# Designed miniproteins, single chains, continued (2): the designs that were tried, part 21

Each design is a single chain, and the fold is of that chain. pLDDT is the mean over its residues in the fold that is shown.

## One batch from the design tools (miniprotein)

Design m4706
Fold by ESMFold2-Fast:
Structure m4706 (fold): chain A 106 residues (1-106)
Amino acid sequence: MDDVLEFQIQMLKSLGASQEEIANALGISRQTVSNIIQQEDQSKQNRDLALNNNDPVSTSQLIQQIQSNIQTAQQLISSTTDPEMIAALQSRIADLQALLAELQAK
């Protein structure tokens, strides 16, 4: 899965960007943005189920995805000079690290 693109879309959405603005910023179609948002809503539901049911397979996959997202966010911080984007990415990394700690503690 293109976790980099999914993460960029969520970051821009959290900054208040519309689907059209996200599409223009990333050079993709608005339909692609909409499809990725729908896939992420599905992924969020799957994450909630993994947290509730202690499924070791689902939990392992979620841990790998979170670690991948943290690495992607760190790379984006290294490649950007936008202080608002850096702050948003650092906040997202902190949230992902907290979730990772909770999953590893179970």
Scores: mean pLDDT 68

Design m4707
Fold by ESMFold2-Fast:
Structure m4707 (fold): chain A 86 residues (1-86)
Amino acid sequence: SAEGDRALEESLKVLEEKVYKEALEKFKDEEIAEKIAKAAKEAVLKYVEEHRAKTAPNVQPIDNRKLLEIFEKAYKEEEEKAKAEA
């Protein structure tokens, strides 16, 4: 629903801003911080899109805990890549 899509977008924005600030403090690099935060948000959006496509026409609701897990996994993977490149 449009209401559910707005709620997801607002939640992702808050999480993205939090991860951006934490990554900026850790790496002291705006480009790296933006890349980490963006990758985490894109991972959640990709999962939602793939889930909707795979489960159509009987689209099942996605557990918010699963979305948070995907977000956390994605930003941690991107942080480890940034550390390895340093």
Scores: mean pLDDT 78

Design m4708
Fold by ESMFold2-Fast:
Structure m4708 (fold): chain A 103 residues (1-103)
Amino acid sequence: MEELLEEGLAEPDEKKRQELLLELMARYVLENAEYLRANTPPEDQPALERLLRIAELWQDEEKLDELIELLKEAKEEALKRGEEAAAKMYEKMIELAEERKKK
């Protein structure tokens, strides 16, 4: 993971850097799913399950449409909460998922 993070940060293309960082985050979340579930309060479990589902769908090229739909829902929720930074993050993830779908 450290090697991929170092490589991602050194990448001059911002979109490639974002894609590499998202891949690293998805891998981390999936590898630590049991730990995250055990250490997340019950009230935050729905948000954690959405994050885990997003990470799962990110790994499956056949599920990109489902991923995009889920990311759009997460963006709308973030906007309703006034979480502008989170909304922008989800918007960038949607753009990257749509580009991946074209491959």
Scores: mean pLDDT 72

Design m4709
Fold by ESMFold2-Fast:
Structure m4709 (fold): chain A 56 residues (1-56)
Amino acid sequence: SPVVKDALQVAKEMGFPEEEHEELVNFVEGWRNGFRLELNQTQIKSLAKMYWESSQ
């Protein structure tokens, strides 16, 4: 899926640890599948920030 590839790329670019990459991908895919949304890279970056901030 393009979304999975983009989510992994965003995780790497934002400096997420390797163990968080799969969790971020699952979070993004869950959001996309739950709402049947087409996500671009900017939206994926926003979701990645939300994922990281919610873990604080």
Scores: mean pLDDT 73

Design m4710
Fold by ESMFold2-Fast:
Structure m4710 (fold): chain A 95 residues (1-95)
Amino acid sequence: SKLEELIKAAEKLAKKLEEEGKNASDVISRIGQLAARGDVDGLMELLGISRESAELLVRLLRRASAGDPEASGQLLRILKPLSDLVTEQNEKRLK
């Protein structure tokens, strides 16, 4: 499913950021910025996902912003690997 592709992409990206010592919070901010602009091509490039999955991510963010609890729940599940990495990095206090 498109949802599974998004979850796997987030897991793969979180692993790459952890291995490279990169800030996961900056990447989450970038995802939010691209989705807010409807930048499907940018999301495809950043996450390595299909156009259909990038379009789903944009729709989920728009629905969640409008107060849809189902969309909010799905979005939290998709972004969990990245948000967990943010928590770990914040605990380490990068300087």
Scores: mean pLDDT 82

Design m4711
Fold by ESMFold2-Fast:
Parts: C-alpha cells; sequence; structure tokens
Structure m4711 (fold): chain A 62 residues (1-62)
C-alpha cells in the first residue's frame, strides 16, 4: 500500500501541474491511465508507478 500510495501521489502531482497549465486533455489522460492500472491490479505498485511515470510524461509534453 505505501508504494501504491506513493505512485498515486506522483500522478496527483502530475494532475496538479496539468491543471496549472490549463491542459484538460492531459488531466483526462492521466485519470484514465491511473484508473486502468488500478483496475488491472491495484496491488501491483510497479504497474501503478509505470502509470504515474506515463502521467508525468504527458505533463512534460504539454
Amino acid sequence: MDKVRQAVGRADRALGTALSLGKSDAVDRIIKIMNEALEKDPDDAELLEEAARESERIVEEA
């Protein structure tokens, strides 16, 4: 759970950055990616960290 929470926290930070940039599409993509990862395996911290890293990449592209 701690590692899962850390990954979710990283994604939440990415969401905050996307919102600050006014990138609604990026926000929607990040939410979708994290939800898909959680539905696949909510106990797989590595999967969630991959989703969080992809979320960070989306923000960097924005």
Scores: mean pLDDT 78

Design m4712
Fold by ESMFold2-Fast:
Structure m4712 (fold): chain A 97 residues (1-97)
Amino acid sequence: SVEELLKEVAELLEIPVEVLREILEKAKKLGEKAEKAFIEALRSIVENPEVLEDPKYREKILESLEKLKEAKTEKEAQRAAAEIEEVVGLYLIEKSI
């Protein structure tokens, strides 16, 4: 469920689950594409939790969550969510070298 996903990511990020719920509610108000992008970004974190063990990637993910929280359009929210997936992807590339 989406609620279980929010709780798991909040525990991994060591932030209150309420922060992620607020971002989800904001994404829902911006549009279905924003909501879907946010959920997919959270799934990428759950599938690759080791990315959060590196302070460099952890900070970038937190910055992208702040951008998502401040997003005023569906497209801005989608972009911020995509940045989270890009950060996870960059970590996986660095790990493979």
Scores: mean pLDDT 87

Design m4713
Fold by ESMFold2-Fast:
Structure m4713 (fold): chain A 69 residues (1-69)
Amino acid sequence: MSLEELGQRARDAFESVGVPVTDVKVTETEITVAVASVAPESTPGLVKVVKDLENETGKTVRVTSSSAF
């Protein structure tokens, strides 16, 4: 799977659980997903998506919040 395909897969997975994605960066070892905010009710679904992506890709999935501060 290409880096572009992995980035799209990560975006689709996060959006499927209601988490808006602002950016996705894929490296050899890590997928970094930037999100605007995460509601507490979305946290269990997000945790599952992160684990599923790590199992599918063999990469570490990191979630960051965009901060303008």
Scores: mean pLDDT 74

Design m4714
Fold by ESMFold2-Fast:
Structure m4714 (fold): chain A 81 residues (1-81)
Amino acid sequence: MLSEEELRELLERVAREERERLAREHPDIPESHLEAVGRSAARQALEDLRRNPGAYTEEEVREWVRAFARQAAALLLASRA
């Protein structure tokens, strides 16, 4: 099981990776919005994991953060349509 510190570091790393991916795929989106997506995904995942800390491996946490990042990005894109 990941420690709270390891979990936080993993969440921030995956969120940053997703932000960088979105910046490459959508260069017209302001960087401040991309940062907000990454931070929102990491925060939401951390809050949910605190309620169920034994449920996930490191790889499952990565996929979960990516899922939240994809959802946040989809909402951002839809709101700008």
Scores: mean pLDDT 72

Design m4715
Fold by ESMFold2-Fast:
Structure m4715 (fold): chain A 91 residues (1-91)
Amino acid sequence: NRELIEEAIELLEEAIRLVTENSDNLEAQILAGIAAIELGVAKLIGLDDFESLMRAADLIEQAAEYIKDPEVRAKVLELVRKAKALLEEAR
């Protein structure tokens, strides 16, 4: 289901945005950057690369640990959780 994959990508893009806006930590910025590349690869090859999408989700989850604000961190983790659920349903 393409709609589920597109919704998952939108959630992951929002999660990346929250990480980059709410952390000055270099490791968090690198993880978010790699996640953005993985999402770009998935978009380029027609959204069929579930491995790249799941890898992006895992990287964002790791980056969330570097967010100082616990409410923003919880929001990022919730976006990642929802995205992973949508990706598993689309599979």
Scores: mean pLDDT 83

Design m4716
Fold by ESMFold2-Fast:
Structure m4716 (fold): chain A 66 residues (1-66)
Amino acid sequence: GSDFFLTMTRRLIEAGKKLAKEDKKKGLEAYRQAARVAEVNEKFDPVNGRYYREEALKNAEELEAS
């Protein structure tokens, strides 16, 4: 359900933050995966799905710019 996708998105964002410190490409992949999971969740929970998709994409853009 929606709670599963929300939990997975949050875990992927946190994993992306940790991975980004060690390997930029792995951090980017985790953020992109988080955005994809959040996009799926938008069908069930549009507010949280959209919010976390935007957060994941923002984190990816900031990491790519660094």
Scores: mean pLDDT 85

Design m4717
Fold by ESMFold2-Fast:
Structure m4717 (fold): chain A 70 residues (1-70)
Amino acid sequence: SEKEKLEEEIKKLESQIKTYEKFINDSEFLKSFTKLLQLFDPSVTEEEVKEYLKKEKEKLQKQLEELKKK
């Protein structure tokens, strides 16, 4: 049903948001991931990586809010 599909989408978005929150708050992950990216572009900073992840999380949060208004 439409309601079941909406509930599944909400649950999926909540799980994705939680994963991004874990990555953003994991200093070791951010450091390691930034080091990996620096192999391709040495100018990439940990701060830029963290801001990128925050923006992706915000997009998902906005989608979740729009779905909850239905």
Scores: mean pLDDT 84

Design m4718
Fold by ESMFold2-Fast:
Structure m4718 (fold): chain A 78 residues (1-78)
Amino acid sequence: MMEEIAKKTKEQALEYAKKVGLEKALEELTKELELTKKYGDKELAANPEATEEDRKRLEAILKGVEEAIKEIEEELKK
């Protein structure tokens, strides 16, 4: 399930990049990734109802976005 979340997130991010352009998508996804990394863990820690599954889902989403960013960067080097 978590592996599927990462894959789906990556696919959605790459599809977005095709729609708006690689350079714009890279800027937007990188900014979103940085904000999610910075505040996501704090939000989960502050929520007493947050489960281990919620944390794993966040990690899977971050992994999917990071993989998409890497692929976009590789495309831009062409």
Scores: mean pLDDT 77

Design m4719
Fold by ESMFold2-Fast:
Structure m4719 (fold): chain A 85 residues (1-85)
Amino acid sequence: GGGELGRLLQKAITEKKITQEEADRLLRFYEEVLRDIELGRPFKGGKKVSLEEAKRIFLEAARKVANGEMTLDEAIEEALKKLSE
């Protein structure tokens, strides 16, 4: 779901921090992680995380991108690292 994550990414697009294509890439990654959690498996063989933890990780990454503190690639890398802890 877009929800709060979608709103943060739209802000980043409006402020020219990322492209719509990059925002769609992060949203697709988020949806893949949510599907793995629903199926009861770890994403890419990492740690099993709760829906709340996954949502927190992606919201934090999106906020950093929207604030210009991180590039999209850095945000995805940080999210992957946290999902693997």
Scores: mean pLDDT 76

Design m4720
Fold by ESMFold2-Fast:
Structure m4720 (fold): chain A 77 residues (1-77)
Amino acid sequence: PRPLSAQELLDQARRLLEIARRLIDRGTPEDIEQAERYARGAETLVDQAEKLGADPSEVQELRDQVREVRDRIRRAR
């Protein structure tokens, strides 16, 4: 498979965070654990995008969103 571009990695991270938010809204313990996995995946993709030279403003925006989602997960437990 072709390696993903920095922008494709950021776009994928956004999709993972959207899934994580929906899982948090469902609120079951299983959904919260799955949301944590998606949030961690998004964080990894953002880190990879930064290493590939992604726009620093977009990277910071997504890091802030990851932090927000992970804070929501901690509060839901």
Scores: mean pLDDT 86

Design m4721
Fold by ESMFold2-Fast:
Structure m4721 (fold): chain A 69 residues (1-69)
Amino acid sequence: MASAFRRLAEQAREMGYEKTAEALEKLADVADKIDPATAVGYVLRIIGDLLEGDGEGALKTAEDMLKSL
């Protein structure tokens, strides 16, 4: 899980979404506290948002996950 969030953070940074990348790095740091099934759901939503070029949507999804911990 941590590696998945770090890869998404790299992708967000390459796309210019620095705040989204920062939130994803925070999720990577606490990945061991996240239920794997729940984490997969959030990862898929973030991937979808980034593929659509919606960095703000991806940021909101990542922040919602951080708030649920």
Scores: mean pLDDT 79

Design m4722
Fold by ESMFold2-Fast:
Structure m4722 (fold): chain A 78 residues (1-78)
Amino acid sequence: GSRGLLYENVDPARVLEVLREAARRLGFPFYAAAYDQNGKMLLMPTLIRDEAEAEELAARIRELAKGRKVTLAFAPVP
């Protein structure tokens, strides 16, 4: 289906695992966004084209999370 995916209460150490699950379900490319536990946007929707970009994004989200759990939202490219 053309619906997005939402993952709540994601441990920063598991962000790459969750990005890989999104890639498995949606296929590359897809959009990824990250929010803190209060719904504040940590990362604006970012296009992920391949595994290398997913790894780079996971590192950025981990830094932005500052050890706190995050919500990750993913959407297919139209």
Scores: mean pLDDT 86

Design m4723
Fold by ESMFold2-Fast:
Structure m4723 (fold): chain A 97 residues (1-97)
Amino acid sequence: SVMLIEVRFVARGMSLEEMREKVEELEKRIIELARETGAEVLFTSSAARTGPDGSAVGLLYIAVSGAREDLLRLSEEIKKLAEEMGASEVEVYFAEA
């Protein structure tokens, strides 16, 4: 099975540099969690930009492959981690092979 995770951060008064560091930290921690569960990271993409209201916006996309049961558990841990780090939105999608 394949799981796609999308995480969004929005913060007013935060610099783009600070937002990039925050997104990079979450990406590294998710990659470590995936390795610990035996899942394979297929793809990662991260970006930081200025939103239309001048806020700093951080985006993280990760695709992970593994057994469905392991991916479900991993998704719960990732959601908790992202929320603890102040993520504005966390979305998880599962694709069946």
Scores: mean pLDDT 85

Design m4724
Fold by ESMFold2-Fast:
Structure m4724 (fold): chain A 100 residues (1-100)
Amino acid sequence: SLEELVEIAKKIFDLLDEAEERVRAGQPITREELEAFVDEVISLLREAAKLAGVPQEEIDQLVAEIRKIVEETSDPLETIRKIRELVEKFLQKLFDKIQS
């Protein structure tokens, strides 16, 4: 449902906001902590995709793009911001698809 998608989107953006604020505050984030954070975001994205009836191939492509950002981007803040951009675009597509 739209309401369930809104709740998942809120959880994802809360996680992204918390991670970005931690990095901006100068608190170190380890690679292991960043990967754990990314895995939680991916889990929520998979739940959102299932609710919206998105093909598994589409969500797998998004997950691959997110993991590539983590692998290729050394700066934690830049990594979080790039993931946010992909997440925003994906969630907008899901909202458009569910909206009757």
Scores: mean pLDDT 85

Design m4725
Fold by ESMFold2-Fast:
Structure m4725 (fold): chain A 102 residues (1-102)
Amino acid sequence: GNEKARELVEQALEAAKKGDLDKAIELMEQAYEVSTDPLTKTGLKLAVEGLKAAKKGDLFTAEVYLGMLRIVLGIAKLLGDEESAEIIELAIETVEVALEQV
């Protein structure tokens, strides 16, 4: 389940790097739907909201969601959930790239 979520988040990151925030949001929402564990799902939902805020130019709200994502990443690492941690790290990078509009 989570391998497909990871592939979709990698594609979302590529879309964000190209400035295609609509495609990045769509792919991140698909990653959320195919994800199977609560921690990855929570991270991906926060990433979707962060990307939507970035697209609207609401940098404050996007930074708040990015901060929440970093907390979820910390929890994944404390629990030894390396798979969720890797997917959440990619989601964080996607939101960071979207904030740069690159």
Scores: mean pLDDT 88

Design m4726
Fold by ESMFold2-Fast:
Structure m4726 (fold): chain A 101 residues (1-101)
Amino acid sequence: KEEADKLIEKAIQAFREGNYEEAVKLADKAIEIYGEDNPAALLIRGMAYLKLGKYEEAAKDFEKAVKLSPTNPLALFYLSRAYGGLGDYEKADKYFEEAMK
């Protein structure tokens, strides 16, 4: 799945350059090629969705990333931010507390 890893690398670069829509497209291709959920691809796509104000899509990606890597505080922190953007402050607080453990 080397091609998918290269697409994730390109998605990260696009994100760093502020090209958030391109980061989403590249991460989408990586997820398609990988065939299964990939935590790195989900994280970068979710982060790009947050920058684009697409909080519902970001929350879904981060929820999957948390399920695949439950001890990753970064995924929990971003999930909290996505729910905050949605105005779901109860879930935002819940996931922020989990991220701080």
Scores: mean pLDDT 83

Design m4727
Fold by ESMFold2-Fast:
Structure m4727 (fold): chain A 86 residues (1-86)
Amino acid sequence: SPMREVILEEASVSVLYMEVEILIRTKAPKEEIDKKLNEALASIDRTLARAREIYPSLTPEQQALLENMMRTLEELRKHLEELLKK
């Protein structure tokens, strides 16, 4: 299921974000934090690309769910970009 693939990819993004938070809380070197931030951003970009790819083939109900997921990922992407600038 294309929707299942995107949901699993979103879950993977959540794991990467948790790893970023752990690195920040444990005061890891900036280089290590930045590397993980870039991994998370790349994962978000892949997930959003896949979501956009499947969007036209979905039912209206699935499209509404996917739009909410994409919005959440776009907001997370902005947050991670701000963290990378620090």
Scores: mean pLDDT 89

Design m4728
Fold by ESMFold2-Fast:
Structure m4728 (fold): chain A 88 residues (1-88)
Amino acid sequence: HMAEERDEEARKGAQVAADSIIETAERLAQEGLAGTREDGEKVIQELLDYAAALRKAAEQASPVTGEGLREAADRVEAIAQEAKAKLE
């Protein structure tokens, strides 16, 4: 069935994309925290903006892809909040 095949491909694609997004967010947070306080604050804001963009993309995506994008956004926001706490 083509729809089931599409959902499987979308789920796999969303998982790969989510893993890449999370890895990138973690790296950016680490790099920002290794720099100045201003660098860290800038990276935190960029990560929050990125999470918002992912949520907006989820609204335009299929239900399967949209769920994966929302989960990625939640995790990027969590990474940003943890980085913000470390700047204190």
Scores: mean pLDDT 77

Design m4729
Fold by ESMFold2-Fast:
Structure m4729 (fold): chain A 69 residues (1-69)
Amino acid sequence: SAHLEEGKRLYAEGRYDEAIAAYEAAIAEDPTNGAAWSHLAFVLMSKPNATEEDGERAEEANRRAAELR
């Protein structure tokens, strides 16, 4: 989806919160898009200043991605 590709570009630019929003939009458009869940999890775990809440969200996103593949 366009949102998934936008999220990848934003992540590459270091715009992590905007990348998260784009991946969330991709999931809202198609919640069966496992790639969007995987990319969301990756950004949440790898971004600077990642919080414990970000880690919990990443675990949930990875679980969703695994169930869809």
Scores: mean pLDDT 85

Design m4730
Fold by ESMFold2-Fast:
Structure m4730 (fold): chain A 63 residues (1-63)
Amino acid sequence: MLEELRRRLEELERELAALPAPPASLTQTIKSGRAALEAGDLVAAMAALREAEELLRQYKSTL
């Protein structure tokens, strides 16, 4: 589980870096997810990761 969460977060971070003008909410959610994962709060990390994935999907649908 932890390894899978880390890989998904790394993927989100890579996608965020590739975006020309990412929304602040997406950037902040990904940062919150990283901080939660590093703190060992897997529940908070998973929640933030799911929210970031949804925000990214919504953003990409507008491109």
Scores: mean pLDDT 80

Design m4731
Fold by ESMFold2-Fast:
Structure m4731 (fold): chain A 96 residues (1-96)
Amino acid sequence: DVRERAKKILEEAEKNPEANEEGVRFYRLIAEGKEEEATELLLKKIKEDEEAIEKDESLPEEEKQEYLERLKEMRELIEKEGPLALLKKQMEEARA
């Protein structure tokens, strides 16, 4: 089911020329069963986002801390439970 969801997202994203290229790559890796490579891609993106937020002097400190905490939670989830945990959580939230 999670893998089928990833394939559907990939098909829809490939039809949209404005789709996020990193997101398309992630779902393609999941659809192909390359979960380890998909995990590395997500962790790299989160690290880049963390560095961008930490260096952004225009963000209020309160908002900066909230974004960094969210990214930390996502990183820990991915490291512990793998990339499919994010898709499963999204599918469960969509049905609530």
Scores: mean pLDDT 73

Design m4732
Fold by ESMFold2-Fast:
Structure m4732 (fold): chain A 72 residues (1-72)
Amino acid sequence: SAEEEALLRRALEAVRTGDLAALEEALRQAMRRFSPERAGRIVDAAGTEAVLVGNEEALAVAQRYGAELRAL
C-alpha cells in the first residue's frame, strides 16, 4: 500500500542519514499500523540497508524490533 511504501522510504532514509529517532518512529508506526508479517518486511529492509551502509546503530534498532515481532 502507499502507506507501507511511505514508511519503508522513511525507514531507509533514516538508516542512510543516521537519524535513529526517525528510524524508531518509522518502525514503531509500522508495528502499530500493519500485520506482523507486513511490519516485518519493513524491519528486515531497514536491517539490510543498515548492513549495506555500515550503520551499526541502525542495525541494532532494526534487530531489536525484529526480535519484538518474533516474540508476538
Scores: mean pLDDT 88

Design m4733
Fold by ESMFold2-Fast:
Structure m4733 (fold): chain A 82 residues (1-82)
Amino acid sequence: SKEEILKLLEETLKKLEEAKKNKDYKTFLSIVEETGRKIHELLGLPVLNHKRPEQKLSDEQFEEYAETVIALIKKEIEEVKK
């Protein structure tokens, strides 16, 4: 349901922000992949149109990537609320 998707996205956002703060790249990427799978399973719709980085990122590159992903999830939350 719309409410289940919203809850999943909000919980995902919290987990992603925590992983970013801790510079936990492996957990951050796992959260993105798992959330995408769950949304696809529930709605058959793509949630995030963002590719996983193909190379190991530096801390600075990861911060930029993480900010982009977090911004995309915040945008999806706002769209679901409509």
Scores: mean pLDDT 71

Design m4734
Fold by ESMFold2-Fast:
Structure m4734 (fold): chain A 89 residues (1-89)
Amino acid sequence: MAPRAASEEAEKALEEAVKAGMEALKVATGKDALRAIGLILRVIGAGTESWLAAERGDEEAAKKAEKDLIKISEEATKELKELKEKSSA
């Protein structure tokens, strides 16, 4: 099986961040759209690092990357929801 980079908690946090990003991009324009894209790329980068750590079999790095993924995804979700609200108002 392919290595699994994330727990159920990390997967849910990532899915919520992606959903928030897609919703923000429907209404955000200009610099706010670029900010939304930047937040989405940050989440993708964290997910990629988690996957690479798991693939290496580095259990400590994988655990750290998973915690970082959850934190980054939660922070991005908050900012993306704020960007959507600002852009829709």
Scores: mean pLDDT 77

Design m4735
Fold by ESMFold2-Fast:
Structure m4735 (fold): chain A 83 residues (1-83)
Amino acid sequence: SAAKEKRIAEAQAIQKEVADRLEETKDKELLEKLEEYAKELQPEVEELQKTITPEDRDKYEEFLIKVAEEMKKIVEEVEKKKK
């Protein structure tokens, strides 16, 4: 549905915001850690996409949002310490 697509788009927007903040920060170690984390999650995301049923849809959306929020928190914590 349109509502579900909007939720996924919101998660993608959060991921973009994290990427933009990371580029401004120029923290090489943080960038490497976030890239490694994203690569590790990729196979899990692919498996979820293959097995999504109507019942699993909400769990998948929550997973994407949770991952984006966790990445955002990591970036913000590093930025706060260096203000």
Scores: mean pLDDT 68

Design m4736
Fold by ESMFold2-Fast:
Structure m4736 (fold): chain A 65 residues (1-65)
Amino acid sequence: SMADFDKKMDDIIKKLKNGDISGQDAQKKLKDMVKKYNVPPSVYLRYEIDIGMVLIELGVKKTHP
């Protein structure tokens, strides 16, 4: 269900923000979940953008002390 997809994606994004998984792991998990739950391309693109934004924030935190 979409509710299950959203909960799993929330967990993935939380782990990404905490540094528990890599951006590549997060993107792979998103792609796998999109296929499993037959998610529309518009929802997939939204989460891809969200992951990209988190990666930019994490990149800034790594380059600035």
Scores: mean pLDDT 78

Design m4737
Fold by ESMFold2-Fast:
Structure m4737 (fold): chain A 85 residues (1-85)
Amino acid sequence: MLLEKAEKIVEEALKNSPSVQEVGKAVNEKIKETEKDEREKLRLLRIAEILIKKRVFGLSEEEIEELLKELEEAEKRRAEEEAKN
């Protein structure tokens, strides 16, 4: 459900926005209008960011995995910082 909702919002933003920055703004505004729960809003934003990258840059599943790996590495970096304390 959330994925379909995010995809529809992203598709509409992509059709009506001339740049990636403006797509991000349009998506954020639309999500704010349709979702008031902060947690669900955050989920929609995260999904929308991935979908924007996929549609705008034509990212393959492998390239999406690379983005997920970067997210995992950021998490590992925080864990390493705590381990050195």
Scores: mean pLDDT 68

Design m4738
Fold by ESMFold2-Fast:
Structure m4738 (fold): chain A 74 residues (1-74)
Amino acid sequence: SPWLEEMKARLREAIDAIDPSDSYDVILQKATEELRRLLEEYRARHPDMSDEEFEKVLIELASEAVRLVDEKAA
């Protein structure tokens, strides 16, 4: 969906803004907080979204966050 792609792009920008000299644990913590904020915003903009649909978005964004953190920490 266009919205999911926008959320993925925003997540990438947020993770890219994290200091690359931070430890893996710090990068992961900051990325987790940014993911939480994006998920809350997405849910708020789609209040009629089913729990099943939201779970799919959560899984996709969480998977993207893990991938981006691993790339940044490499």
Scores: mean pLDDT 80

Design m4739
Fold by ESMFold2-Fast:
Structure m4739 (fold): chain A 80 residues (1-80)
Amino acid sequence: SKREEVVKLIEEMARLAREAGDDRGAAWLAGLAELVRAHPDLPFEVVVALLETFVAEARRTAPPEVAERIEKLLERVREL
């Protein structure tokens, strides 16, 4: 389902954040994944907007290679 695919992509972002040493960002993304699972009525546009906020911060603070990988995962979310 679209919801399960979104959750998987957010969990992949969380893994990348954790591997890059951003435990706080990884925890925030894990929390968002749980929110998406718990609330099937949560609008897709809200989830995308929250992820866009995270990606904007990653562009400023993360290593460029990590930020690029996270941005590609956001594009995959948008394509669903």
Scores: mean pLDDT 86

Design m4740
Fold by ESMFold2-Fast:
Structure m4740 (fold): chain A 72 residues (1-72)
Amino acid sequence: MEAWKEGVEKWEKEFEEKTKDLPEEMKEMARRALEALIAAAERLAENGWDEATVEEVAEENLELAKEVEKLL
């Protein structure tokens, strides 16, 4: 499970680096998306990657991705 946290931390670092030059408003929205992804990762870790949890997380991430895309 620690490997999952390490992956999330690496993703967070890369995300911050890639969004550094964005306007503050877009940067904040991107940050909220990252926070949602981290929460999803934590939920997956707690439930051991069962199919139902994976499907639920995928659906939530799709909705969030659409909102972020609309704002960017």
Scores: mean pLDDT 65

